# Designed miniproteins, single chains, continued (2), part 57

Each design is a single chain, and the fold is of that chain. pLDDT is the mean over its residues in the fold that is shown.

## One batch from the design tools (miniprotein)

Design m5968
Fold by ESMFold2-Fast:
Order: structure tokens, then sequence, then C-alpha cells
Structure m5968 (fold): chain A 68 residues (1-68)
């Protein structure tokens, strides 16, 4: 997941890491999108580089049973 997110951002640098995660996982429902955004806000995401942010966001998605 994290590697796929990084590759997607590399192909389209204007795409955010969050948008790339949603696209790679196929998360299209507003409920699941808002749930994911809520996780990012609650848990936080640190780091300035795309690779570290992608790793942290992928871990949040994989840890959450609703977003698996």
Amino acid sequence: LAEEVVELVKKDPSKSVIDAVLEVKGITSQKDILHFIGLVIREGVSGSDVEERARQLAELVERDPELK
C-alpha cells in the first residue's frame, strides 16, 4: 500500500498523499472518506517526506478494520 501510494504521487505530484491513499484503496464512499480523515486528525501524521507520510497513512488504514 505505502509503495503504491508513493508511486501514484510520483506520477502526479499535485495529488496529495491522502488522495493517493483513498485512490489506491478504492475508498469512494463519503462515510469511509470522513472516517479516514478523522483517523488522520486523531492519530496525527508526522514527517516532511512523501515516503514517511505514505507509510504512516497506510498503517492507519491497515490498523482500522472498517477501512481494510
Scores: mean pLDDT 74

Design m5969
Fold by ESMFold2-Fast:
Structure m5969 (fold): chain A 80 residues (1-80)
Amino acid sequence: FDQETICNARDEILSNNPTDLNDPQQRNIFLVSVLAVSQGFSVKGKTIQEVAQLFIENYPFDLSTLVNDVKEADVLLESC
């Protein structure tokens, strides 16, 4: 993951969806939606939960890989 790609995905999501990043549930949904947008999924006309769910359903790897991808994105987001 490129930091620029992750930061751009964050900005696109937050401009369309007000999200409380201090809430653990909203933060986790947000992180998955950031990964989705970074991989070309659209947030237009969708909530972050809808985008995250669509991404999970179409994710080509196992859940352990998804968990690691989410952790990597979270680290990169701290540098935005």
Scores: mean pLDDT 76

Design m5970
Fold by ESMFold2-Fast:
Structure m5970 (fold): chain A 99 residues (1-99)
Amino acid sequence: GPLSEEARRLFEEVVRKFKEVGQAIDANDKEKALEAIESLEETAVRFAEALGMPDLAEQVRELAERIKEAVEKGDKHEAGILLTSLMLLLVGAVVEREL
C-alpha cells in the first residue's frame, strides 16, 4: 500500500541528506561528510522503522559504517559505490511497499 505521511516525509529527508553527503565527499570535506553520513543514517534508520522493517534498519547502519570507513580512508570511489547501494536499498523498500 502507499507510504504513510511520516514515511514519505522521512524519505524526502533521506534524498536531501543523500545529496548533502555526495556534495561533501566531492568537496573533500571529510568532517562535513562524516557529519552528513551520521545525519543520513539517523533519518534512514527512522524511515526503515516507520516501514516496520528492522532488517532494513540494520542494513542501513552497516552500510553507513562502511561509508564512514571509506571516507576516513579518502576512498571517494568506494564511498560513492556504497552510498549508491544505500540509496538503491531504500528505493527498493519504497517500491516493495507500493507494489
Scores: mean pLDDT 86

Design m5971
Fold by ESMFold2-Fast:
Structure m5971 (fold): chain A 95 residues (1-95)
Amino acid sequence: EEKIKELKKAFEEVKARLEEVITDPQRLAQTLAEIDKVEKEMIEAVKNNDLDAFRIAYEKLLKIIHDTAVEEGKVEEGNRIALELSEKIDEILRK
């Protein structure tokens, strides 16, 4: 339960920062929907103690962040979001 709460918080922070990066409302809606799908996959992986599924979902999230940052010309911001996410995921996994 605690790990799931921290994971949801990390996803909320990623979504909030991407809302500042993405200028097109339709692209924002599509990107947030993709992130919501990945969030569900990562939560399910935590519930099932499935480390492989967790890693795959995490890689999908990093790709979404990277591709979005490249499309918006905000690569440095994308790198910062990815770094902060990695730190939070490490903390969650240590609990």
Scores: mean pLDDT 84

Design m5972
Fold by ESMFold2-Fast:
Structure m5972 (fold): chain A 63 residues (1-63)
Amino acid sequence: GPRVRLTAVKPVRSSHPGILAMEVGEVVEATLVRVLPDGDLLVRLADGAVRLVGSSNVRVEPV
């Protein structure tokens, strides 16, 4: 999938290992795996982990 830059605009406080936890203003570069029907994103991190990201919690930019 395409490379994307995710910038957190809201904090994500989750203990669930399938959810990408982020602080406001944190930036993560990842590979976009899939956009879900509700607009949420599945992304693959540099370590190979796949995580769910809420679309309302992040700004998404192409890299």
Scores: mean pLDDT 81

Design m5973
Fold by ESMFold2-Fast:
Structure m5973 (fold): chain A 81 residues (1-81)
Amino acid sequence: MTEKVEGTAEVGVGGGVVVRADVYGKGNATITFTARGPSGAVDTVTYKVGEEDEVLTAYAGLAGETAAQASQPVEVTATYE
């Protein structure tokens, strides 16, 4: 199941933008976190949840985005399997 989530964007070390969001993880699920920047940059990170349900802080790196672009909308989705 794929859902939109709220993320925050910050400038990463060495340039680019790091997107962070809290995602709910059901026990034994795999969460795929995807961020898409306004310049078309995309990053996908996968997290495996343990046996118990938990909230995870997910991070994605958008290379090529700048500090000025961190104020623009970033599309963030979490997919649960």
Scores: mean pLDDT 67

Design m5974
Fold by ESMFold2-Fast:
Structure m5974 (fold): chain A 108 residues (1-108)
Amino acid sequence: SKRPEAPVGPLTAEQARRIASNTPETRHVAGDDEAAFLAVIAMGLANELSERGISHKVSLDEIRAAVDGLRPALERRDGRWTLSQSVTVTLAGESFTVSNTATFPGIG
């Protein structure tokens, strides 16, 4: 068995470890800062790519572009950033659904 390669980019070992911990709690903590909130969403997308074994097909810049595409659904409530609705993003021809609490495979 050949080990899948990580996404191409300046991802540290610690950042890769944080990608594995895409949790609702992490999303809530990041909600105090827009950049931190978007970074946690990017972490969730990278985790889903890894679980599908296709992380080697997607660069960090493509993940950043997908996260930037979430901006129309971003809103601020009670001083925290959140998504007004779940958004589907496409990476390496695959669909991913992003919500306030999780990133998971698209359902059609």
Scores: mean pLDDT 66

Design m5975
Fold by ESMFold2-Fast:
Structure m5975 (fold): chain A 104 residues (1-104)
Amino acid sequence: SKKDKIIKLLNEAIELAEKIRELARQHGHPALVRLADGVIADAKRAIEAIKNNDYEQALEDVDRMISKAEAIRELAREAGLPEMVDLAEKIINIFKEIKKILES
């Protein structure tokens, strides 16, 4: 279903954000840890919104997650962390796919 596809994509984004969090922790970047924690928290809230058929709330949550992921990508570039830039680009693409599904 549309709902199952979105939840699957959100769970994939959580796994990638957890990898970003661990890399940020290992490299001593507390701002990146906080942004990754924020993405994980927002994604878990979006899953609950989808389960409750609150697609408007889910869309707002996805827009916030895109903004946080773009901030992660920029800070990771500035910090010289190419693996984290790649992970951030992957989660941005996942969130954009979710947004397209929600708007269809």
Scores: mean pLDDT 91

Design m5976
Fold by ESMFold2-Fast:
Structure m5976 (fold): chain A 99 residues (1-99)
Amino acid sequence: SMKEELLEEVLELLEKLKEELKKSMNPEQQEILDEIVERLKEQIREDIENTPEEDLEKVKELIESYLEQMKAAIKKDIDGVMEAVKNHQQLPATLTPLD
């Protein structure tokens, strides 16, 4: 399935993002990052499942852009990102554009 392939690629990108960020973090920050990544995995999995097959390539580009924004936000304020994710607040960047 194209959805399964996209999900696998995105999960690999999230793991690479996590490994890269952990290199500059203390153990407490690493634990927070692990929780953020696990919550993002669930959200992205749901978004991919709800995406039509014809839109998967476009959604892949949006996910890659979203993950770069998340990486920058985490580097700036990891505690703020955790609070946003934990409180189920819509992050400013969504995987799909608001039509």
Scores: mean pLDDT 75

Design m5977
Fold by ESMFold2-Fast:
Structure m5977 (fold): chain A 100 residues (1-100)
Amino acid sequence: SMEEEKERLKELLDSFIDFLKKVIEQHPDDPRLVELLQRLIAKLNELKEKIDRGEMTPEEAKEQFLKILDEAIAELQGDDSPVAKFLIDYLKKLKEELEK
């Protein structure tokens, strides 16, 4: 159970990081978005490393992931671009999946 939850969280983190990298590649002309997404990827990689080192329980990792998503949503709220609105919706849906 606990190991299965840990592996599921790592898989979600990997999928999300890959998605964010693709968004950066599709929007290289938006330096503020690129910087925001690069910082988000760095935080997600740090969380993944802490999970791998056994420094966090799956519950603590889930709480930290939710906090990272909330911070990203808050930063994106100041951006009226279609890509920012799409990302906010995507992040909110990811939060709902994590809270199940």
Scores: mean pLDDT 86

Design m5978
Fold by ESMFold2-Fast:
Structure m5978 (fold): chain A 79 residues (1-79)
Amino acid sequence: DEAKELEKKLVEALDAGKTYESIVAPSLEEAIKLGKENKSYIRKVDEELSQEAIEAQRKVAESLGKADTTEIVYTDPET
């Protein structure tokens, strides 16, 4: 499964202390939109995955259908 492979690559890169390519988005809503458009996982930099992020990530994973190893991260200066 391509979505599963992409997730595993992200986990492996982080675990190995490697840098992984990420596209920064200014908000969660924009990250979801970009994630779907770019077929990438979504993650918030300042916190672990929330329920909203997990759901968004699942939707992106479903639309991936390819081995894209890029992730979308977003930051909220107030959170």
Scores: mean pLDDT 54

Design m5979
Fold by ESMFold2-Fast:
Structure m5979 (fold): chain A 98 residues (1-98)
Amino acid sequence: SDEEIRKIIEKAIETLEELAKATTNPEMKKKIEETIKKARELLAQGDLEGAIDTLAEGLGEVSLMMLADPTTPAEVRRLALHGEALVVGAIMLLEIEK
């Protein structure tokens, strides 16, 4: 279960790395890169819940930036949605394990 959650967190981080490469918005890119750095640090420490919380918060802020910018490309929005879905999956697995 912890191994499954860790794999989903890694996929969410990989999706955010793709999102950072796809975006042309410097502020959005910076927020994504800060989120990746913090999530990877927490994951390396074995803090799965902290990594998930970091990803959820970062993706929430990125989603607000996208709502403020209607010119955001569909690919960028798709990657953000995919990342959000992975984070929700990780949260659900954490709750099932308890």
Scores: mean pLDDT 86

Design m5980
Fold by ESMFold2-Fast:
Structure m5980 (fold): chain A 76 residues (1-76)
Amino acid sequence: IGREVGLAASDTALSYPGAPPEVLKAAEEVRRKAESGDLEGMKRAIVRLVTKASEYSDELAQKMLDAMHQASNQAL
């Protein structure tokens, strides 16, 4: 998975109105890992972000998954 997938996930979460601090912190970590090129760390951070997002809102989790799929398809 390329950095674009992590950026799509983090941007979706960071832009979501009312996202709790745990989700925002996880999204910031994904963004930092993607920007630094730490793809393995980014993948692990994405799993944590999706978990926190799904605990908060199924809608947010679904929007993040859709954004990641779109980014992945454009990179292929």
Scores: mean pLDDT 81

Design m5981
Fold by ESMFold2-Fast:
Structure m5981 (fold): chain A 65 residues (1-65)
Amino acid sequence: MDAVLEALADLVHRESGVPKERARAFLREMAARGLSVDEAAAALQREFGLPADVARGLAEVLAAV
């Protein structure tokens, strides 16, 4: 789980430019809440300004963890 969150945090950092630690903390919180794919995608778009397709892809991986 932590290794997957680390990889997702790196991807968020590369796509949005936010610090990796900030991305990692946010992704850990989302995983802990057990959000649906749609909820996680919307949260990623709001927090990091990610394009809808990128946010959905990340949310799908996060939901599978």
Scores: mean pLDDT 79

Design m5982
Fold by ESMFold2-Fast:
Structure m5982 (fold): chain A 62 residues (1-62)
Amino acid sequence: SMHESRLSSEAHDLIAEGRRHYSEGDIDTALKKLEEARRKAIEGHNDGIAQLADKRIKELRS
């Protein structure tokens, strides 16, 4: 659906924003963006983006 496509696009953008904040040393904001990306990807039924967000969250928390 259009709504699911929009959520997937927003999730992808949030992953990019999370990476940017991480590169600037803002780990807390990076994690918040990635957690939001994961949530939106799940709502949009995009397992690939959800898995990518989860992997990035685990990398930052390890």
Scores: mean pLDDT 86

Design m5983
Fold by ESMFold2-Fast:
Structure m5983 (fold): chain A 62 residues (1-62)
Amino acid sequence: SALSEEGARAAGEAAAREARKAGLSDEQATHLGDQVEAALLAAKTAEEASRRARELVRQAGV
């Protein structure tokens, strides 16, 4: 599940990989991954988690 600790970590890692492919620095990619993981862990619903993660990825230019 995206709301589990393992799922949140995996989603953060996936976001970091996509950010690197999009040309972001390793520091920016790691930061985005950490933000996505934190947002997923803080979300009360799967819909909120998905929305917040998508917003973070969009704002990072990925």
Scores: mean pLDDT 79

Design m5984
Fold by ESMFold2-Fast:
Structure m5984 (fold): chain A 80 residues (1-80)
Amino acid sequence: MSEEEKILKRAEELLEQAKKHVENYKKTGNIYHLIQARFLVQELERLLKEAKEKGYSEEVIKFIEDQVAEARKLLDEALK
């Protein structure tokens, strides 16, 4: 698997895990899931920074930016 394929797959996995924790927080109110979702969003943001610093393609960077935006939106909606 190429390094770009690895980073894209990791971004997708981080967003999927964040979605599951947000869903569980909305169902249970358990702060643990909110903390985990926040951590996963931060890891996704770090991944974006890494992609930019390593000079990956604009397409890769945009894909990860879209994943970060979706994760932030889900977290913000859970806090309403």
Scores: mean pLDDT 85

Design m5985
Fold by ESMFold2-Fast:
Structure m5985 (fold): chain A 84 residues (1-84)
Amino acid sequence: MDTEEQWKLDKISAITTALLLLGVPEEEARKIAERFVNGEATKEDLPLLKKVLEILERLSKGSDNPEKAQEIIDFVKEKIKELE
């Protein structure tokens, strides 16, 4: 119900979906997404984050909420930038 909590859940959901499309099992995908959203990503995660970004950009083209999709894409771009 809190806007910031909902925003975290939206990011976790979107990243989990991207990881599932990359062939990561659901439980592992969710744990990885939670780790990324909580700022626990490392430089070792850069190749996976870049693949997640590519999937999210593809999914955004068919999104019913393009503004939310773009905000999630921007979040992942910032995480990649922080780790580079």
Scores: mean pLDDT 82

Design m5986
Fold by ESMFold2-Fast:
Structure m5986 (fold): chain A 88 residues (1-88)
Amino acid sequence: MSVEELIREAEKLVEEAKKTGSDELALRAARLASEAINLAYREGDEESIRRAIEVAKEALKVSKSQESINTAIGAILLGIGALLDLEL
């Protein structure tokens, strides 16, 4: 999938998680955000990294399990590290 497709799918999963309270959807969104960050970092796409960090932050807000919380935090930290490496 492209970076844009990964981010769009993650955004849709976050919106659905907000509506349903589904921890599984929050976890999936955080995982897709991490994949988007890794791919965008390889492309030097700072805008997509920032957008994926915002998706991970939204996933964290609706996360209920330790696994989904840890995954969302990991995605946020990964994105921040990627932005720092690209010298914002």
Scores: mean pLDDT 88

Design m5987
Fold by ESMFold2-Fast:
Structure m5987 (fold): chain A 130 residues (1-130)
Amino acid sequence: MAPRLLVVSANLELASRAAKIAREMGFEVDVAFPSHSEDVLRALARAADAVLVIFEDSLADQEAALRIIRLIREEAPDKPIFVLIPKSNPYREQIIEEARRLGADAVYEYDDENFDEVLREALERLRSLL
């Protein structure tokens, strides 16, 4: 069976781009947004084999994304959680520290020019764990 990936992002364009690339790499992909209910997020996390949380370039609600990492770890304690964060994020160091504390297995930094490359690297590593 193809491994099931949950992609979480506040940004529809980034979520759609990540989902397309992940499907090309042989994942079944569900997409969730921080605005989804906790019950929906928990159900999707339980059904996934792995989770990818993507922070956006804008002033996305970083606390909402960190809350989702906590929710996923509580619901699926053994599932790999990978995080992508933009280098432009002014809270980058604090977010990386907190994401790791909440149980993120890997954190990758991207810029607008290398997003696809960093995403493919993260997904190859993620696939090697499944």
Scores: mean pLDDT 83

Design m5988
Fold by ESMFold2-Fast:
Structure m5988 (fold): chain A 109 residues (1-109)
Amino acid sequence: SEEVRRIAIKALKEALKLLKEALEKLRAGDFKEARLLLEEAEGIVAIALGLARRFGDEETAAELEKALDAIRKAIAAVENEDDREAAIAALEEAIKVIEESIKELEKLL
């Protein structure tokens, strides 16, 4: 539905802001703050995914599942404080996935 898709786009845009802030924190060496921001983004996307599933919007749910998977991979990378460059790469990939998911959902309206 259009309403579910608009909610998903808003959720992804909010998650994108949090991921970009997390990237800045991670580059500054603040792994703890980066993780908290990513966990907040995970929660926002997970709620939107639950809504898409409830209303049977399979295309929106698939895009939100890709975004959620990318965020969770970034969280796992940030939790491993031994490799900051790997964590940055995972977070940059998550940002890219979310930007593409927003574009795909905007095409569907």
Scores: mean pLDDT 90

Design m5989
Fold by ESMFold2-Fast:
Structure m5989 (fold): chain A 73 residues (1-73)
Amino acid sequence: MDIIDESLEDLKKAARGLLEDARALMPQAPEHAQASIDWAEKAIESTDPDEALAYLLKAAVHLSLAKRAVERR
């Protein structure tokens, strides 16, 4: 059983969910939402679980910043 391949697929699934959340925020926080989208897409395209995790974390940070920008309204 390829546990490492399953971990990569789980990270890509998380990145796809984060990508959809970031796309929803584009009208209100385009700069941070776009950065989150860019990092999430890199996580989805990654073939290395450590690289995918690093990109996913960067996407999550930018998504958090996008949400904060919307809340300041």
Scores: mean pLDDT 80

Design m5990
Fold by ESMFold2-Fast:
Structure m5990 (fold): chain A 59 residues (1-59)
Amino acid sequence: MVKEMQKKVEEIAKKYGFTEAGKSAVKSIELAGKTTDDSKKVNESIVKVVERALEEKKK
């Protein structure tokens, strides 16, 4: 499941040119999924990372 979410974030970052933010987002999602067995935490981390990346680029 984590792989699919990582791809989603990476695709969004690439589309809008968030090269640095996209890399960080994917890395954060991977680490979050690695440290927890609960998919709930992974989902929340993904949403937060995506929102963060979008907000950062919106500036």
Scores: mean pLDDT 63

Design m5991
Fold by ESMFold2-Fast:
Structure m5991 (fold): chain A 73 residues (1-73)
Amino acid sequence: SEAEKELQALMDEVIDRLIKEAEKQGNTEAVEEIKKLKDNPSIALNLAIDYLRRQGKRDEIDRLVALAEKVRE
């Protein structure tokens, strides 16, 4: 569905930001862990939301949650 495509695209973009932040910090262990965890959709969603919450990106959190709810319907 279109909602599934939008959710996946947004998830991938947010997780990419999280990986780049870990790489910038020199945290190779965190990079490898995130790469393993992102293949599980529920874990990936939680990682993305937690990262966005720490960054104060409420609008992006709201969009992710709305898309995830629409996919679950």
Scores: mean pLDDT 82

Design m5992
Fold by ESMFold2-Fast:
Structure m5992 (fold): chain A 116 residues (1-116)
Amino acid sequence: MREELLELAEEVLRLAQELGTERGIELARRAIEGARENPGGETALLIVEGALEVMRAALRRGDLETAERALEIAERAVRLAKELEPDNKEIILEAEITLGMTHIQLGVLKLILRKK
């Protein structure tokens, strides 16, 4: 579990650096620190938020593959949040809302691009 949080956080950092998203880099670095020192739902939430920033940056460049990868990272992070803190309804709700927003944004873009 700690290793999974660290793996996801490091992947978000790599993608954020490639796309030049300062907020994504900040969120990923905080998630890496959290995974090393105190792995919990807050760390998973940082990964979800970082993945959303990566997705937004990828969408601005028309990079659907990276945007879909960011969504997969967010989905895995939400599952880890539920496993780590099943009684923390606020963290779970925030993670689910952020994931839902990510799905909606990616879905809208796919619909816009569908006619090509």
Scores: mean pLDDT 79

Design m5993
Fold by ESMFold2-Fast:
Structure m5993 (fold): chain A 57 residues (1-57)
Amino acid sequence: SVERIRLLMLNPAKKGAKDDISGKEVENGGVDPTTGKVYSAEDIIKNEPKEEVKPPP
């Protein structure tokens, strides 16, 4: 959801940080303020479709 993305964007990952889901280096991602895990923008999007699985047509 946008709330999750917003929170992660407010805590940008440092250069060289690895995505906690894919394990790859992130350049445009963030850190989950609750768990401290690092997510890339791609993985954030993939994790968010739980509520975004029903986008408007």
Scores: mean pLDDT 57

Design m5994
Fold by ESMFold2-Fast:
Parts: structure tokens; sequence; C-alpha cells
Structure m5994 (fold): chain A 99 residues (1-99)
């Protein structure tokens, strides 16, 4: 069921447990991946940006780059690319403020 899968993915994303995320995504079809990956990335990236966690953000970015070719939806790919760009900018602004 999508709801149970979503809960497991979001829990793993909050912990930045990309190994568990990848294992779950390996069991999903392209439509499910398109639906769930943006939410998973938002959950993994949000805390990293808020805490100026450069390493955590880099891990989420590497995961996004790995999963991007598996997405069947151009709209979803564009959403993820935009999320990464905006998140990089936000992280750099926060880092500058903390100096």
Amino acid sequence: NMEEIRKQLLKAALKQDFATIKAILATLDAEQIDELVPEVLKEAIGPAVALADEEGFAEAEAFAEEVLPRLSSEETREEIERLLEESREALERLKKLLK
C-alpha cells in the first residue's frame, strides 16, 4: 500500500538513511517513484538546509542525482532540479549569515 510505503520512506528520509530509501525504491514502479521521490527529498533536504548541514545536503544531492534517471516524469525531474538549486542557494545564504 502506498500510504505504508510513504511512511517508511519519510521515516528513512528524516534519518538520511539513503540505503533504506534505495532498497524500498528498488521495489517500486516508475509511477510510484515519480510520486514519492520529491516528498522524500524534501524531507531529507529540509533539516539539512535549516541546520546548515553541508554534508547532509551533499548526501541528499548525491541520492537525487542517482535517482533522477529513474524518474519517468519530466515535470517531476524539473521539480527535483529546482528543489536542489533553491536548497543550495538557501544553504549558502545561511552559511554566510552564520559567519
Scores: mean pLDDT 84

Design m5995
Fold by ESMFold2-Fast:
Structure m5995 (fold): chain A 85 residues (1-85)
Amino acid sequence: MKGLHPEISAVAEEGIARGMELLRQAKTPKGVAAAVGAVLGIIGAAVDAQLRVDRGEISLDEAVALVRREIDRLLAGAEEVLAAS
């Protein structure tokens, strides 16, 4: 992604690919909204982590770990909506 450190960008792109796969599997409007919401949330998490690195608030390694945790949380939430729909 433009403006992101390569390591943050790589993790975000992997998360987005997983979210897009959930979007392809979604059969209901709620499932589609959940998958789209997860992808947008991953983008937001990556941008927030990058800004915190730029401000010297966290290290790059901490930023990557935070983005990975947020990806897992967001995708798990989307998967629950797909399973319930």
Scores: mean pLDDT 86

Design m5996
Fold by ESMFold2-Fast:
Structure m5996 (fold): chain A 71 residues (1-71)
Amino acid sequence: SEGERAARAAVGADTAFKSGDLPAAQRYADELGASVEGAVKGGEAFYEAMSKGLTLDEAGRVALEAAKKAS
């Protein structure tokens, strides 16, 4: 689904950025259509949505919206 693809990209960007892999963070952000900062915000929003009991697809859609808004 769109949400599942967005979740993978947002989580990938967040994980890469926090580990200092800036080229990987940029690739994941590009997949999401977001800035690196936006994609990291998307990853943070994804974790928050999952903690509140949303499905992977729903949480991924929240991540995509947050990433675009922050970009």
Scores: mean pLDDT 86

Design m5997
Fold by ESMFold2-Fast:
Structure m5997 (fold): chain A 66 residues (1-66)
Amino acid sequence: MDFAERILIPLLNRSVDDPRLVARLRALFREHGEALREAVEAAVSTLRKMGLDERAALLEAIWAEV
């Protein structure tokens, strides 16, 4: 739950083209790696349920880089 919030809150409150958003997510994924898998999947599901498909796609793209 805690990690899903750390991922989801920046995606809700920042523009998808904000370089700080991308940098923050990459740093989080590098620090915790595989431990974030379920949190990332939960955040993607939540974003899609809210109709934020572009933000969900951005999250999946950044996660795929790790």
Scores: mean pLDDT 78

Design m5998
Fold by ESMFold2-Fast:
Structure m5998 (fold): chain A 94 residues (1-94)
Amino acid sequence: SMTLLDLAEARELREQLRREAERLRELARKEPDPERRELLLRLADAAEAAAALDAATLQRNQEKYIAGEPLETLDPAFRELIELLRREVERSRR
């Protein structure tokens, strides 16, 4: 069940996702590599889509992800964000 703490946490996550989307768009504007620029823009779009989820859905998906549930059980917007984050992490190791 949703508690006031869960709602507050969902609101904080939503604000963090929106701030991150703006930061990613600013990074994309300065990125000379077109492949990385495209990835940063897709990450920003995915963060915005995840932020648009209702508080209960956002909280449930965060809990599922932290608990190690398969990505297939997540909301498509949240799943897209996680998959793109994994791609950026993999790219940064090269």
Scores: mean pLDDT 81

Design m5999
Fold by ESMFold2-Fast:
Structure m5999 (fold): chain A 61 residues (1-61)
Amino acid sequence: SELLRSLVDNILRYGRRNKWSAEQTLELARMFLESLRAQRPSLTEEDVEAALAYLEAQLAA
């Protein structure tokens, strides 16, 4: 979703600015997405995993 992609892009940007490791960036992203999912029942586990896979691919590039 656009919301999840925007959130992931923001987390990636903050991680890069603050020189976070890939592991730190992924862990923070997982925590934020799981917290968001708890507040938005329309978000599925698959939506969260897809957003994290996108972030992981960006970190690996």
Scores: mean pLDDT 80

Design m6000
Fold by ESMFold2-Fast:
Structure m6000 (fold): chain A 82 residues (1-82)
Amino acid sequence: MGVIVLADTLSEAIKAAYEIAGGAFGVLGIPESAELAIELAKRMGVGIDASDVEGAREVLEEVLKEVEVEVVAIGEKGKEAL
């Protein structure tokens, strides 16, 4: 099962995803990142930069349609993107 981490910064999101899944990649919280996030979440942890809360929410919604993942939100913007 994959893991998605939403955090206020890309670095925080990648670090937390790596600690949970043992391998992680970071994507920006913009709609264009959704396809990449879906592909990566099948194989490793994905950290999403929630500095753009609305974009990060859209990426999360697209991943949840395609992949069964654990979701972890860190920080104020990360939690707001849920």
Scores: mean pLDDT 85

Design m6001
Fold by ESMFold2-Fast:
Structure m6001 (fold): chain A 119 residues (1-119)
Amino acid sequence: SDELFREGLFKPIVASPSDKTLEARLKAQEEMKKKGLKLVSLEEFRKKEIPLELASKLGEKNTAEKLYENHKKLAEELGIALEVDKDKRPERDVTLLLSDEETFKTYIESNPDTEYSLK
């Protein structure tokens, strides 16, 4: 649970560097890029106009499966994925979580008191 929690978050290399973890995250980004998604920073993502229909679904209290599907659909509809930020504090990485449905589900189920939402 704690290990999966850490793996479900992008961590700046200066804060908690793991070469293998960073390589895995960069590999996930390359896979999303190969799927035609444009990589954007979290700040740019927050500035995007999100369709109200998708935004409302993300704001609902959903099961891990529904949250995963909603985030995947949002990424596909916007054609974007979150970029790894090496210089910022650890943030939740929707892109990494979307690359592995089992990891996403396990992360959410292991942290039931954590409200997971995009803002």
Scores: mean pLDDT 46

